# Designed miniproteins, single chains, continued (2): the designs that were tried, part 75

Each design is a single chain, and the fold is of that chain. pLDDT is the mean over its residues in the fold that is shown.

## One batch from the design tools (miniprotein)

Design m6763
Fold by ESMFold2-Fast:
Structure m6763 (fold): chain A 111 residues (1-111)
Amino acid sequence: SAEEWKELLEEKEPNDALAFLQLGSILYSLGKYEEAVEMFQKAIELDPNLGMAYVQLGVTLLVLGKEEEAKEYFEKGLELIREKHPESVEAFKKRMEELKEEAKKEREERE
């Protein structure tokens, strides 16, 4: 799995924000948190309005113990959803809280 993703990264470069978001999510699921951070940051660089990339970066930073940085990214993601999809704010908040709880559990298992 991890070796297959390394080969994919060496042979193919994602060229859009959603591809980097997807790659980051897969790296996160493989426990490659530092690599996931890089992919989520790249997604934000390509599309600064991609609210989910901010939330996923925040979640990954929580697993890495960077709580203050994570908080900043959660606030940015939530602000983007309020501006672009106000009808989805409550669903987004609920999903964000679920992801935060999963990240907290993952961090405790790493300690």
Scores: mean pLDDT 78

Design m6764
Fold by ESMFold2-Fast:
Structure m6764 (fold): chain A 72 residues (1-72)
Amino acid sequence: SDEEIDEWIANLDKPENQMKLIEYVRELLEKLKVDPETKRAILQEFASLLEKQDREGVRALIEELKEKLREG
């Protein structure tokens, strides 16, 4: 749920929450039917945001993907 995702982002310092966020982003990319090259690029960018503990960047990327999914 959106509430769970917000909790994972708030506690981004925990490895288990980073893994859950990676899984969620992978799921969004699968639903968006993104090509493999673009998928790898986005996941690499996301991994960089997680490494930097960039909560705002993580949230922004997830919201962008969710908005794209809603638009179809």
Scores: mean pLDDT 84

Design m6765
Fold by ESMFold2-Fast:
Structure m6765 (fold): chain A 58 residues (1-58)
Amino acid sequence: SRARRVGAEVRALAREGRAEEAAELARAAGYFADPGGAAALATLSDEEAAAALERSRL
């Protein structure tokens, strides 16, 4: 799904310490995320991250 693809990219950026870019990517894709929220997604599974993004849809 779209949320799974976006979640994977957000998590990859957050794991590299690029949480601000990760939050911007999520927002551009139609999901609300601040840098702290994006960093938290790095600790979740792909399915959990996708579900969290869907709950924060703008």
Scores: mean pLDDT 78

Design m6766
Fold by ESMFold2-Fast:
Structure m6766 (fold): chain A 77 residues (1-77)
Amino acid sequence: MKSVEELIEEADKLLEEAEKALKEGKYEEAIKLAERVKEIGKELIEKGDIARGIAYILRAIGIIFEAELAKRKKEEE
């Protein structure tokens, strides 16, 4: 499995991409990327990095929530 360092690097890249997708109106991509970050956060917890794992999960949930709200408004057009 990937090291903690590799997981953190991957999560940071995915978070940046998710935030960019969200700002560009690519809500489905933002949700997909954030869900991957949430999975990495869970894996960090399993590896003993509980604090960072929780932080990544919470950030991912925030992006998913924002994207779902924006997506719903887009569908109401």
Scores: mean pLDDT 82

Design m6767
Fold by ESMFold2-Fast:
Structure m6767 (fold): chain A 65 residues (1-65)
Amino acid sequence: MSLEELVQRFVAVRNEALAVLDPADAEALARLGALSDEAVRAYEARDAAALEATLRELEALLAAL
C-alpha cells in the first residue's frame, strides 16, 4: 500500500472511530490522539511500515469500540 493510500485509510478509520466514540471516554480519546501523532511522524519520516503498523492499531481500537 502506498503512503497516500495509508493516509487515506487512516483518515477514514479515524473518522469512523470519532463517530462511534463516547466523547467522555478520556482513555480512548487519548489513545486516538497518540495514534494520530504517531501517524503524522511516520508520514513525515516517509516510513510506510510504521504508518501501516499505526493504522493496524487504529483499526484494532475501532473494532474494540
Scores: mean pLDDT 84

Design m6768
Fold by ESMFold2-Fast:
Structure m6768 (fold): chain A 57 residues (1-57)
Amino acid sequence: SAHAERAERLAVLAVILAAEGRAEEARKTLDQARSLATTPEGQRSVAAAERALERYS
């Protein structure tokens, strides 16, 4: 649960960083979220963030 919650929060943070033009930090944050995404909920949050980051590249 704690890992899933952290993964979800990091995924959201990655999208915010990407929207701010902080692309390298966004990718690193997304990688951290992915490593913590051990639940279906966390994995869905990471997948949504990955799609969002594609729009900023």
Scores: mean pLDDT 81

Design m6769
Fold by ESMFold2-Fast:
Structure m6769 (fold): chain A 81 residues (1-81)
Amino acid sequence: MEIKKEAFEILGELQKLLKENEDLLPELLKDPEFLKKLQELSELAEQLGTEEDEEKLKELKERIKELVKELKKKIEELLAK
């Protein structure tokens, strides 16, 4: 339960960042790499909702954390002027 909660909190951090920078969304979605990572993150979030095995939840959390870090970096690169 706690691992699943932590993973959803990490996802929430990205959602907050995207909401705060919604004007950048059209530009971000033009990046094929960003779109692919966002799609993978959506698939992992679906798996997170149905997964009950603690070891698999840990693996999902780490992959989600990695993807969120990469997506945040892309957003930060667009914000850098």
Scores: mean pLDDT 80

Design m6770
Fold by ESMFold2-Fast:
Structure m6770 (fold): chain A 77 residues (1-77)
Amino acid sequence: LREEAERAEREGDLEKAARLYAELADQLFSQGRYEEALEAARRALELDPTNERARGALAMSLLGQGRDEEAAALIAE
């Protein structure tokens, strides 16, 4: 999944890369790997700021780390 996301980014398919990074973030979150999930979600949002899945994964990963204020800031516009 990570390799596929990096390949899509190199090919200039930023929408596909963002989607794959968001999927990676969800997978890492489900494994309890919150720091890595946060990094993947942030990368997805850098490529596509409108990616709702990535925003959700970012917020959930921050909550998983106990960073509630940062998670709330993402939801509060």
Scores: mean pLDDT 77

Design m6771
Fold by ESMFold2-Fast:
Structure m6771 (fold): chain A 100 residues (1-100)
Amino acid sequence: SHDEYVEKGKEYFKKGEYDQAQYYFTHALFMDPQDAQTYLNLGNVNFKQGKYQTAVKWYEKAIALDPKDAQAWANLAKALEKLGKHEEARKYKEKAKELE
């Protein structure tokens, strides 16, 4: 089920097995492509692997589906800081604080 793939993805993410986490989260999204939280989780996987540009893409999808998720805005800002986009990161950190 969708929920089983999400829970497997979270388990592998906690173990630092990011390729396995990516696999399970991708399958969860195949079953439910509107799952904002799983796009956030894919962003986190890519962030942990140093794939900051890819992390930004997944965080932007999470925000498009759930623009009130303070954590998604905060994580987007962190990924943008890693890319040297400090002004944009500051704007999205402020957005995250407004939503908390």
Scores: mean pLDDT 92

Design m6772
Fold by ESMFold2-Fast:
Formats: structure tokens, C-alpha cells, sequence
Structure m6772 (fold): chain A 80 residues (1-80)
């Protein structure tokens, strides 16, 4: 599905999103999650896209725990 280049780009965005969440910078977290989601959608990776959409929604709802759970699942999908 994803090329190695696309995986690397998504991983960079997810790392920045996690850093932003840890700092309480929800705007920056959403921006990076949206960039990762765009790449996942272009690659037609529906499972990855679903977890990224759920992470974005959780950040919008200020549910940091849920956002991190979905972000961790996205990272796992990229590592497999």
C-alpha cells in the first residue's frame, strides 16, 4: 500500500504530532495528523486513515489519552 517514502513522511508527522500533544499544543498536533491522514488517504490505506481520523477527533475533543492510543495504533501499522 504505502511506499517506504510515504511511511517515512507519515512517521515524521506522527512524531511531531506526539511531541505537540505532550506539550499541549493541540493546533500543531492536528496540523501534523491531518498531513499524515492526507498521505494515508492518497495511498488508500483505510485502516491507517481511520485511526488518524479518530486521533484528530480525540484531539479536537481534548481527549489526549484517546488521541495517543489512536496515534500509537497508527505507528504500529506503519512498523508492520
Amino acid sequence: KLSEEQKEQIMEHLAKAKEALDKGDYKTAIEHLEKALKIAEEANDKELAEHLEKAIKAVEEKDVKKAKEHLQKAVQLLSE
Scores: mean pLDDT 86

Design m6773
Fold by ESMFold2-Fast:
Structure m6773 (fold): chain A 93 residues (1-93)
Amino acid sequence: DLEKEFEEALKLFEEGKFEEAEKLLKSILEKKEENGKEILLKQLAKYELGLLYKKQGKFEKAKELLQEIADDESSVLKDLAEKLLKKLEEEMK
């Protein structure tokens, strides 16, 4: 169940268990989507992974991932990813 895995990943992220959270988020992204709920969960997992990389100081990885979301016209998170990218680029300067 992708939703349970996503909820667990968010809990790990909030607890500062970044390596465990990263592993779960990456696992979600590698699974084939079977319905619209799973497509949304994968979009959310990708965004959260970008936030996690930013928190770890992995700015290049965060930028690459957020750019993929910003370039996806079908993503409900496009605007949020663009805003976070702009903030990240300013913080890297």
Scores: mean pLDDT 79

Design m6774
Fold by ESMFold2-Fast:
Structure m6774 (fold): chain A 81 residues (1-81)
Amino acid sequence: GREQTDREVEAVALGFKLGIEAGKRLEEAGVKPSDAFRIAVSIAAEAMQRLVDAPELTDEVIQEVREWVEKRADEEIKRLL
């Protein structure tokens, strides 16, 4: 039982980290800090959910979510700039 909970904590921590990285990418691209923060929070929440819902935190799953985060950030940059 606990091993599942520990995995969920790891998944949440990783999703949070990916959200921070997305926020930095948005700000570096010239998105306003308030918009970058709001979008980064949204991306973090979805990344956390995707990682928690994954049956295993494999390198493949982590890479898939990272690629989704990068694509989502790029789509938001194109929409705003």
Scores: mean pLDDT 84

Design m6775
Fold by ESMFold2-Fast:
Structure m6775 (fold): chain A 61 residues (1-61)
Amino acid sequence: MSAEELEKKGEEAEKKGDYKSAVKYYLEAFRLSGDAALAIKAANIATEAGFIDELLAELNA
């Protein structure tokens, strides 16, 4: 699965209000691409939605 495909899945999850899935997809896209913008986007969503702990767990996996 490509980083761009994962980014699209993250965007779809955001549109549905599924912020946990959006964060996971953006972080996986970041791991494949190294694009810091994706990591920043995931961090912003996690902070606004109130689950920064889940973001930190994903980054340390």
Scores: mean pLDDT 76

Design m6776
Fold by ESMFold2-Fast:
Structure m6776 (fold): chain A 80 residues (1-80)
Amino acid sequence: SRSQRLQELGDRIVELLKAGKPVPESLIEEVAELLELSPEVLRLALEAERRGDEALAEEALRLAEKEFEERLKKLGITRP
């Protein structure tokens, strides 16, 4: 399932972050696709976590929310 695959990839990312190792682009791209986010948003979130940068984390969340709103718009759901 998507949920199980996301858990497996998430565990690998956490292991890499704890080891201070870079997260491979292939993992970023696959997780971004499963989360229905652009890879750029996920890269920002991972960089924010690596640096402990709250402002960068807020920017990543803002971009994720914008992508969520665009998905709702494509489904015919209009924000009032």
Scores: mean pLDDT 78

Design m6777
Fold by ESMFold2-Fast:
Structure m6777 (fold): chain A 80 residues (1-80)
Amino acid sequence: MKSVTEVESEAVGAINEVMKLARELSKVDPEAAEKAYQIAKQVLLDVKRGRTLPDAEAREVYEAAKKRAEEMIKELKEKL
């Protein structure tokens, strides 16, 4: 079973990958890149808020953030 800290780390890692792909996309589609970057920033804020919650609730926030970031990675790779 993964710790809450491991799930948080995985979520942050996925969000960082979204931001990296958004920077690459900005060379061909600046508007789509800006939207992706703004969503990634919002998901990162959700993770930061999760740090103030009890472990069970924090885990749910981190898992949701990771899933959202992974979906965005897939979408951004399809556009590149």
Scores: mean pLDDT 83

Design m6778
Fold by ESMFold2-Fast:
Structure m6778 (fold): chain A 62 residues (1-62)
Amino acid sequence: ASAEEAARRAAEAARAGDAEAAGLHSTGVQKSSGNSTLGEQAGRAAAEGDAEAAERYARLGA
């Protein structure tokens, strides 16, 4: 799947107030092995309701 598309969906979920769903979408962008990767950071930002940061990190993590 497109990393930018996934990042955009994560940001949309965060804006809608679904931080939990946004986190799930963001972590799906980058399959990581327990690192503080861009995908992991995108999920954290989305969970905090920071849609802008979530999108940026997810996009960069691809």
Scores: mean pLDDT 59

Design m6779
Fold by ESMFold2-Fast:
Structure m6779 (fold): chain A 61 residues (1-61)
Amino acid sequence: SLVDQLAETLKQLADEYEKKARELIKHARELRGTPEAIRYAVEAGEYLSQARRLKALADAL
């Protein structure tokens, strides 16, 4: 159904955001103790937050 297709698309997008977050977290770890590490960590947190929202929305469909 169209609803099932939407749910799959949202989950795929969430997986992409989680992958981006993992890359940013690796960068933050490499730069520990610098202001740049904080920026990468914050951006990673934003991607993880969006991914969780997308998965929650997909599960609610």
Scores: mean pLDDT 89

Design m6780
Fold by ESMFold2-Fast:
Structure m6780 (fold): chain A 61 residues (1-61)
Amino acid sequence: MSLEEIALEAAKYALKSPEFSREQKVERAALIARLRARAQGRRITDEEARELAEKALAELE
């Protein structure tokens, strides 16, 4: 699975939490994406994960 696909799945999960603000959804998606990337042996920074999450959320909205 590509980093973009991981970010899209994380963003879909974050979007299911209507009580969260946009910024909170970005933070949740970034955290999930980073953890999933690590599980697949990929290391990304918090900054890179946040950028991927913001892009994925924008594409889904």
Scores: mean pLDDT 79

Design m6781
Fold by ESMFold2-Fast:
Structure m6781 (fold): chain A 59 residues (1-59)
Amino acid sequence: ASEKEKALKGAEEMKKRSLESMEKNTEILKEHDEELGKGAEKAKEQTEKLFDEFIKSVE
């Protein structure tokens, strides 16, 4: 595999792990405070966009 393939694989795995962690935190926050839960959902969407932008820039 090329260095580019390794970088893309790593970025995809980081994205998956980050989003899974953020999703769990969002559910916990929603149960305690709906407003905090909504903020966490928005942060997750922004994080996903940042990873997608990075992955596209490397492709």
Scores: mean pLDDT 80

Design m6782
Fold by ESMFold2-Fast:
Structure m6782 (fold): chain A 56 residues (1-56)
Amino acid sequence: DPIDEAIEEGLERLKKLSVEEVKEALEAAKARLEEVKTEAAEKAVKAAEEALKEVE
């Protein structure tokens, strides 16, 4: 699943970023969710939010 692969790669990058960069990545993920409007895209946003909490 292309979306699942993108999520996995995104999460790996988020773990290496500062809190500010993680927040920017999360906002980008939310924008993508709005564009696609699918359950798979919602999964991406949730994964990004969870990664942000892990960094904080």
Scores: mean pLDDT 69

Design m6783
Fold by ESMFold2-Fast:
Structure m6783 (fold): chain A 79 residues (1-79)
Amino acid sequence: SLLPSDTPEEIEADKEFKEKVWPLLNAGPDPELIEQAKKEALKIAKRVPGHFGLLLAVTVAAAEHPLYEKLREELIKAN
């Protein structure tokens, strides 16, 4: 789980992150996939602001790619 999540809105956001963002991050070293993951993560973060820190942490921890520092920076700027 992306944790913590007890409200229906937070549960749905965690589900969307796992379905839309996580596979892109785990697909391997592809700048286009990283950019798409960033866009999807930002959409979810806007709906559940309290989860932004957790989404950011999971996004950064999920892969080893040179663009993850840039993704982290973009997510921080969007919050």
Scores: mean pLDDT 61

Design m6784
Fold by ESMFold2-Fast:
Structure m6784 (fold): chain A 64 residues (1-64)
Amino acid sequence: SEAELLEEIKGLSPRERAVRLAALGVELAGVEFEIELHKDDAELVEELKERRKELLRKIDLLKS
């Protein structure tokens, strides 16, 4: 849940936040590549877009 994620983020050091951000950035790039690769597969694209939204929310929380 978002509340659990916020509690986890509050407990992270700056270094731990940087490591999490780097990992999420790599995963986000992979998801964006898959969306473009499978753009004609509407069902798969919607699943990937939901994953992208989750990753973007986590990145935004870690940046704050």
Scores: mean pLDDT 83

Design m6785
Fold by ESMFold2-Fast:
Structure m6785 (fold): chain A 79 residues (1-79)
Amino acid sequence: AAELAREAAEAARAGDPRRAAELAGEGSNRAKTPEASMAAGAGALGAAAAVASGAAPEEAAELAARAAERGAENAAEAE
């Protein structure tokens, strides 16, 4: 789950929101608990939203990485 959330954030940063959504969905389905599933998905979606906001590339990458990391941490704690 956590690794897929990070990969989803990277896909979003690369401008592929469809792949980011697919990876988030897969991470959610493979999570050990519903809470971990939601945390991983929320992190990936937060990363996609950061990119979509039109922020500068460096800022978007930073925000996406932080969202994915927070999602992964929350997913690990929920398991």
Scores: mean pLDDT 61

Design m6786
Fold by ESMFold2-Fast:
Structure m6786 (fold): chain A 61 residues (1-61)
Amino acid sequence: MEEILEKVREIINAAPDDPEVVSRAIGLGLRAIGSLLDGNFEEAERDVKELEKLVKDAKAA
């Protein structure tokens, strides 16, 4: 549980200073946290992977 929350925070902090990217990253992070609170670890992991991909792709652009 704590590992997913820490990972979400790290990824959002690594996001580039782009309002659209930051907004999407926050949305995905909140969705991952919501899934985690519901005990849906599989959905939370999917949201974290999507968040990682978003930030990685944005940094590469």
Scores: mean pLDDT 76

Design m6787
Fold by ESMFold2-Fast:
Structure m6787 (fold): chain A 73 residues (1-73)
Amino acid sequence: SEIVEKLKLMFKAYEIAKEYIKSLTPEQKEEYRKNPQKAIDDLYKKVKEELGDEADDETIRNAVNTAVIKELL
C-alpha cells in the first residue's frame, strides 16, 4: 500500500529529526525556540540529506513539523 509506505517513511523521518533535536545543547534548543521557522528549515535539510529521494518533500516536512512541535517546543 502506497499509504503504508508513506507512513513508514514519515516515521523514519520523524526518528531522524527527533535524534537530531536530542543531540542539541540547551543553548541551541533555546535559539531554535526563539526562531521555530529556522528549526524547521534546518531539520528539513538534515532529514533530506539522510533520506535523499526515498521520501517526498511533503512527507519530510510533515515529520519535521511534528518533531519540532513535540520534541522542541
Scores: mean pLDDT 85

Design m6788
Fold by ESMFold2-Fast:
Structure m6788 (fold): chain A 60 residues (1-60)
Amino acid sequence: TLTEEVFNRIHLPPYISVNRAVVSEQMVNYKPQTGEEVTKYVPGLPNGPANALAEYLNAH
């Protein structure tokens, strides 16, 4: 799935431990190992293949 493809390609900062991530067209949802579930609406997130989404997430 898109979520699995993006999750396997993102490089999370070392201070963030994430046990899961869900990516949709305009939203990134993930739950850090420490802290609450995070949902971020990203208006500029590419509407495209998993590669573009993963590149965007790795840059931010």
Scores: mean pLDDT 47

Design m6789
Fold by ESMFold2-Fast:
Structure m6789 (fold): chain A 50 residues (1-50)
Amino acid sequence: MEELQKKIEEYAKKNDFEKMKELYRELVGNDQIAFSFEDFKKKVEELKKK
C-alpha cells in the first residue's frame, strides 16, 4: 500500500494526467484497486492538497 501511495503522490506532483491514467489501468489490471478513475482522481487531489 505504501508503494502505491508514493507512486500516486509522485504523478500528482508532476501533474502528468496521462501517466496517472496508465498507473490507474495497471493497478486495476493487477487487482490492486477496485475503485473508479473518478475516485482515483479525487484521491490524487486530496494528496496534492496535503
Scores: mean pLDDT 68

Design m6790
Fold by ESMFold2-Fast:
Structure m6790 (fold): chain A 92 residues (1-92)
Amino acid sequence: MEALLERLREIVIESLERIARSAEEKGLLEAAEEARKLLEKAKKAKSLEEIEEIRKGMRELLDKYPEVIPAAEASAIDLRLVAAEVDAELGV
């Protein structure tokens, strides 16, 4: 579903912008650079497979730098992505 791709891209972009900003504010320059790189990929993503790769990169980034955002916020991002997938499946 094209609508699912747009919704997942929106959530991923919003989440990565938040992660990049928090990393920059905390002086975690390597984390900020990695988040910015993933953000650029998210803006250009044209398939669900590309979004899945970006989601994997985002999880790996948060596992490596758990101080970037609270664990509860990271869990909320995962729940938003899963909810979007479930909604699309039920709506189709």
Scores: mean pLDDT 83

Design m6791
Fold by ESMFold2-Fast:
Structure m6791 (fold): chain A 111 residues (1-111)
Amino acid sequence: DVEEERRRLKRIEEEAEEAVEYLLKNIDDPEVLAYLKELVEAAKESNMSYVGVLGALVARVTGSMEVTQLAGDALRAGVPATRIAELLLQYIRGELSVEEVKARLRALLNA
């Protein structure tokens, strides 16, 4: 059903917007915060989705295409974008390594 798919994608996008707002309020690293603000402004001007903003931030912050792909797979599988944002925030704070982020994303995909 095309309408059900549109509603699903719209819900994922709304969840990604909430995740981005959460990160804007909770990132303490000034360089990472500046990157996120730049991505949000680009999204407003170039019709970039909030899913795209979150993905671009994950890629830039972690430097890992594998983490970026796993985060995208998790979003498509119905993992809330805020759970991905929480993991990214823990990585930014030095609480998780990139390998631990990968392991937690894989666990969320298999749940």
Scores: mean pLDDT 86

Design m6792
Fold by ESMFold2-Fast:
Structure m6792 (fold): chain A 53 residues (1-53)
Amino acid sequence: SSMEERIAREMREEAKRIIEEAEKNNVDPLKLVQELMRLMGEATDRILAERRR
């Protein structure tokens, strides 16, 4: 659905912002990976919920 595509785009944009901010602040790479995994999980749940409608 168009909602699924929007969620995927929002996730990619947010991931880009998180990476850029982490690079500026010298964030620990492991913490960066964990934050990105959390974001992917949330986006996946939102897409799956949309498909179950």
Scores: mean pLDDT 83

Design m6793
Fold by ESMFold2-Fast:
Structure m6793 (fold): chain A 92 residues (1-92)
Amino acid sequence: GEELLEKAVEAFRQGNYDEAIKLLEKVIEEFPDSEIAARAYLLLGELYFVMLEFDKAIEYYEKVIKEFPDSFYAKVAKAGLGIAKELKSKFE
């Protein structure tokens, strides 16, 4: 899990968004209901936010909040969700 997540973060930093998404989806598939999956969902939300895909960013932030409500990642996702909703309203 950790190795795939680290590769995803590196791909994200390099601007290889498609590769980052693929790696994050694999983390979620292999380690569902884990802290690593919560981090992967949060990173997908952040990645789609950077790509200005606000609807997808909102979807992934909501998944973190719903499925991992007591995690630190849910707190970060709540902040991201608020900003993504605000920016979506300004672009539409």
Scores: mean pLDDT 84

Design m6794
Fold by ESMFold2-Fast:
Structure m6794 (fold): chain A 62 residues (1-62)
Amino acid sequence: HMKEPPDELVDRAVELAIKYKVDPRTAVALAMAEHTIKTGKSYTQDEFDAAVARVRERLAAL
């Protein structure tokens, strides 16, 4: 029912969080900036919050 963030964006944010030892919010912000540069698409606050939640979940599962 809810529109979820792209798996590619979440995977990239997880990679950035691990590689640079940054928190999930910073990792998502960096991944979204990269994705916006490549695709020209902007993200809403709701999409950002959803991506942060998914990144936290993915990192906790490691």
Scores: mean pLDDT 78

Design m6795
Fold by ESMFold2-Fast:
Structure m6795 (fold): chain A 105 residues (1-105)
Amino acid sequence: GVEYAKNGDIDKAIFVGDLLRGQGKLEEAIETYEAVLEKDPDNARAWRNLGRAYRDQGKLEEAKKAYEKALELNPDSKLAWKNLGEVYEEMGEYEKAEEYYKKAE
């Protein structure tokens, strides 16, 4: 996955990162998304997918920061609003989670 990002094949790099995450290879998925973001730091999709990988690891603060960056880049992303709501719910912040879920509608 990292080699595709280094060569500028951003879509292929994200696809491989998504496959690695699906296989539970979370550290390798994170390295792949980080390599994408070195080449394309404003890639909202890569930020959102990085957040999902951190959430899958239980790194909720890192997931939150990645999703916040995805929303900064694309405020109309209903998926990023929903993902951030899911992180707040996992953190036990149910009132904030509900607010973010409403923004995802």
Scores: mean pLDDT 87

Design m6796
Fold by ESMFold2-Fast:
Structure m6796 (fold): chain A 101 residues (1-101)
Amino acid sequence: SERRERALEVLERLIRVAEEIARHSTDPAIREEARALVELLRTVRALLEAGQISVDEALAVARGAVAEIRRLVERSDLPEEVKERILRELREVERELRELE
């Protein structure tokens, strides 16, 4: 399914963004929350790839992850260049999520 493949790609993009937050943040709490989000998103992606959850269920998690990443960026001491790169990627992901509704 094209919709399923696009949802898998969205989840992968969100995983990479959360990994970037975990890598660049100096705050242990932000790093822990980002790592937990990576694990959640990897689990959801694996379940979607295995056909154990629906595309709609995966997209609902992805929308929640976008909101959580935005909160992590706002609370973090990430360099401004990293914040801007992440927020740009989130805008592209949000556009893709609207197209997948």
Scores: mean pLDDT 89

Design m6797
Fold by ESMFold2-Fast:
Structure m6797 (fold): chain A 69 residues (1-69)
Amino acid sequence: MTLEELLQEAYRLGYELGRAFANGDTEKVAELSRRIREVVDKIHELGGPEGRERAVQAVLRGTRDGLEA
């Protein structure tokens, strides 16, 4: 999986997390939080601190969009 594919996955997981928060789905929030940590750590391994920063930004952007959906 490429860095760009992982960043897209980070956004997608953030979006799903935002939706889960909006719906009060605590089980889904726990699952997505774990998967987000795994993806962010993998992005850090591939792209270092700059990659991690981009991953955090993608998750936050996704979460905001999901909450507003």
Scores: mean pLDDT 87

Design m6798
Fold by ESMFold2-Fast:
Structure m6798 (fold): chain A 70 residues (1-70)
Amino acid sequence: MSKEEVLALLSEGVKLLLEGRYEEGERLIRQAATGMSPEAAALLEEAVRLLKEGRYEEAERLFVKATLLM
């Protein structure tokens, strides 16, 4: 998977999660994670967990950090 494909999946996944479309958003985030480093993938897993807890600002920070570690 190219970096461009990973970023596209992350962007759409995060957008869906923020819209409350959790099932669709999580599916795209999982697909993106398969094209990332283990460290970045772990940050995505934690970000999704925080988002489900309603901790949106913390989740957003981890999504951004994951893109930097790709």
Scores: mean pLDDT 82

Design m6799
Fold by ESMFold2-Fast:
Structure m6799 (fold): chain A 78 residues (1-78)
Amino acid sequence: MEAEIAELGERARRVLTEAAAAMRAAGGGEEAIPAAVRAELEALEREALELAARSEEAREAVLRALGAAQAEAAALYA
């Protein structure tokens, strides 16, 4: 589980950064995100929900990992 959450966090950081870069480059919102990147975001969301459902501790760890990834991507978009 720890390794799974770490891998999820790494993938989230990459995919969210790609999404933020696409939105910045186009000067637009979610519609500027390429379909492939949107599919990866959907897969990450599904995996995060599955991991978070395993335990209260896992839920907290998943939220922290995703929050860190979102903050990093948001800083690049700003």
Scores: mean pLDDT 77

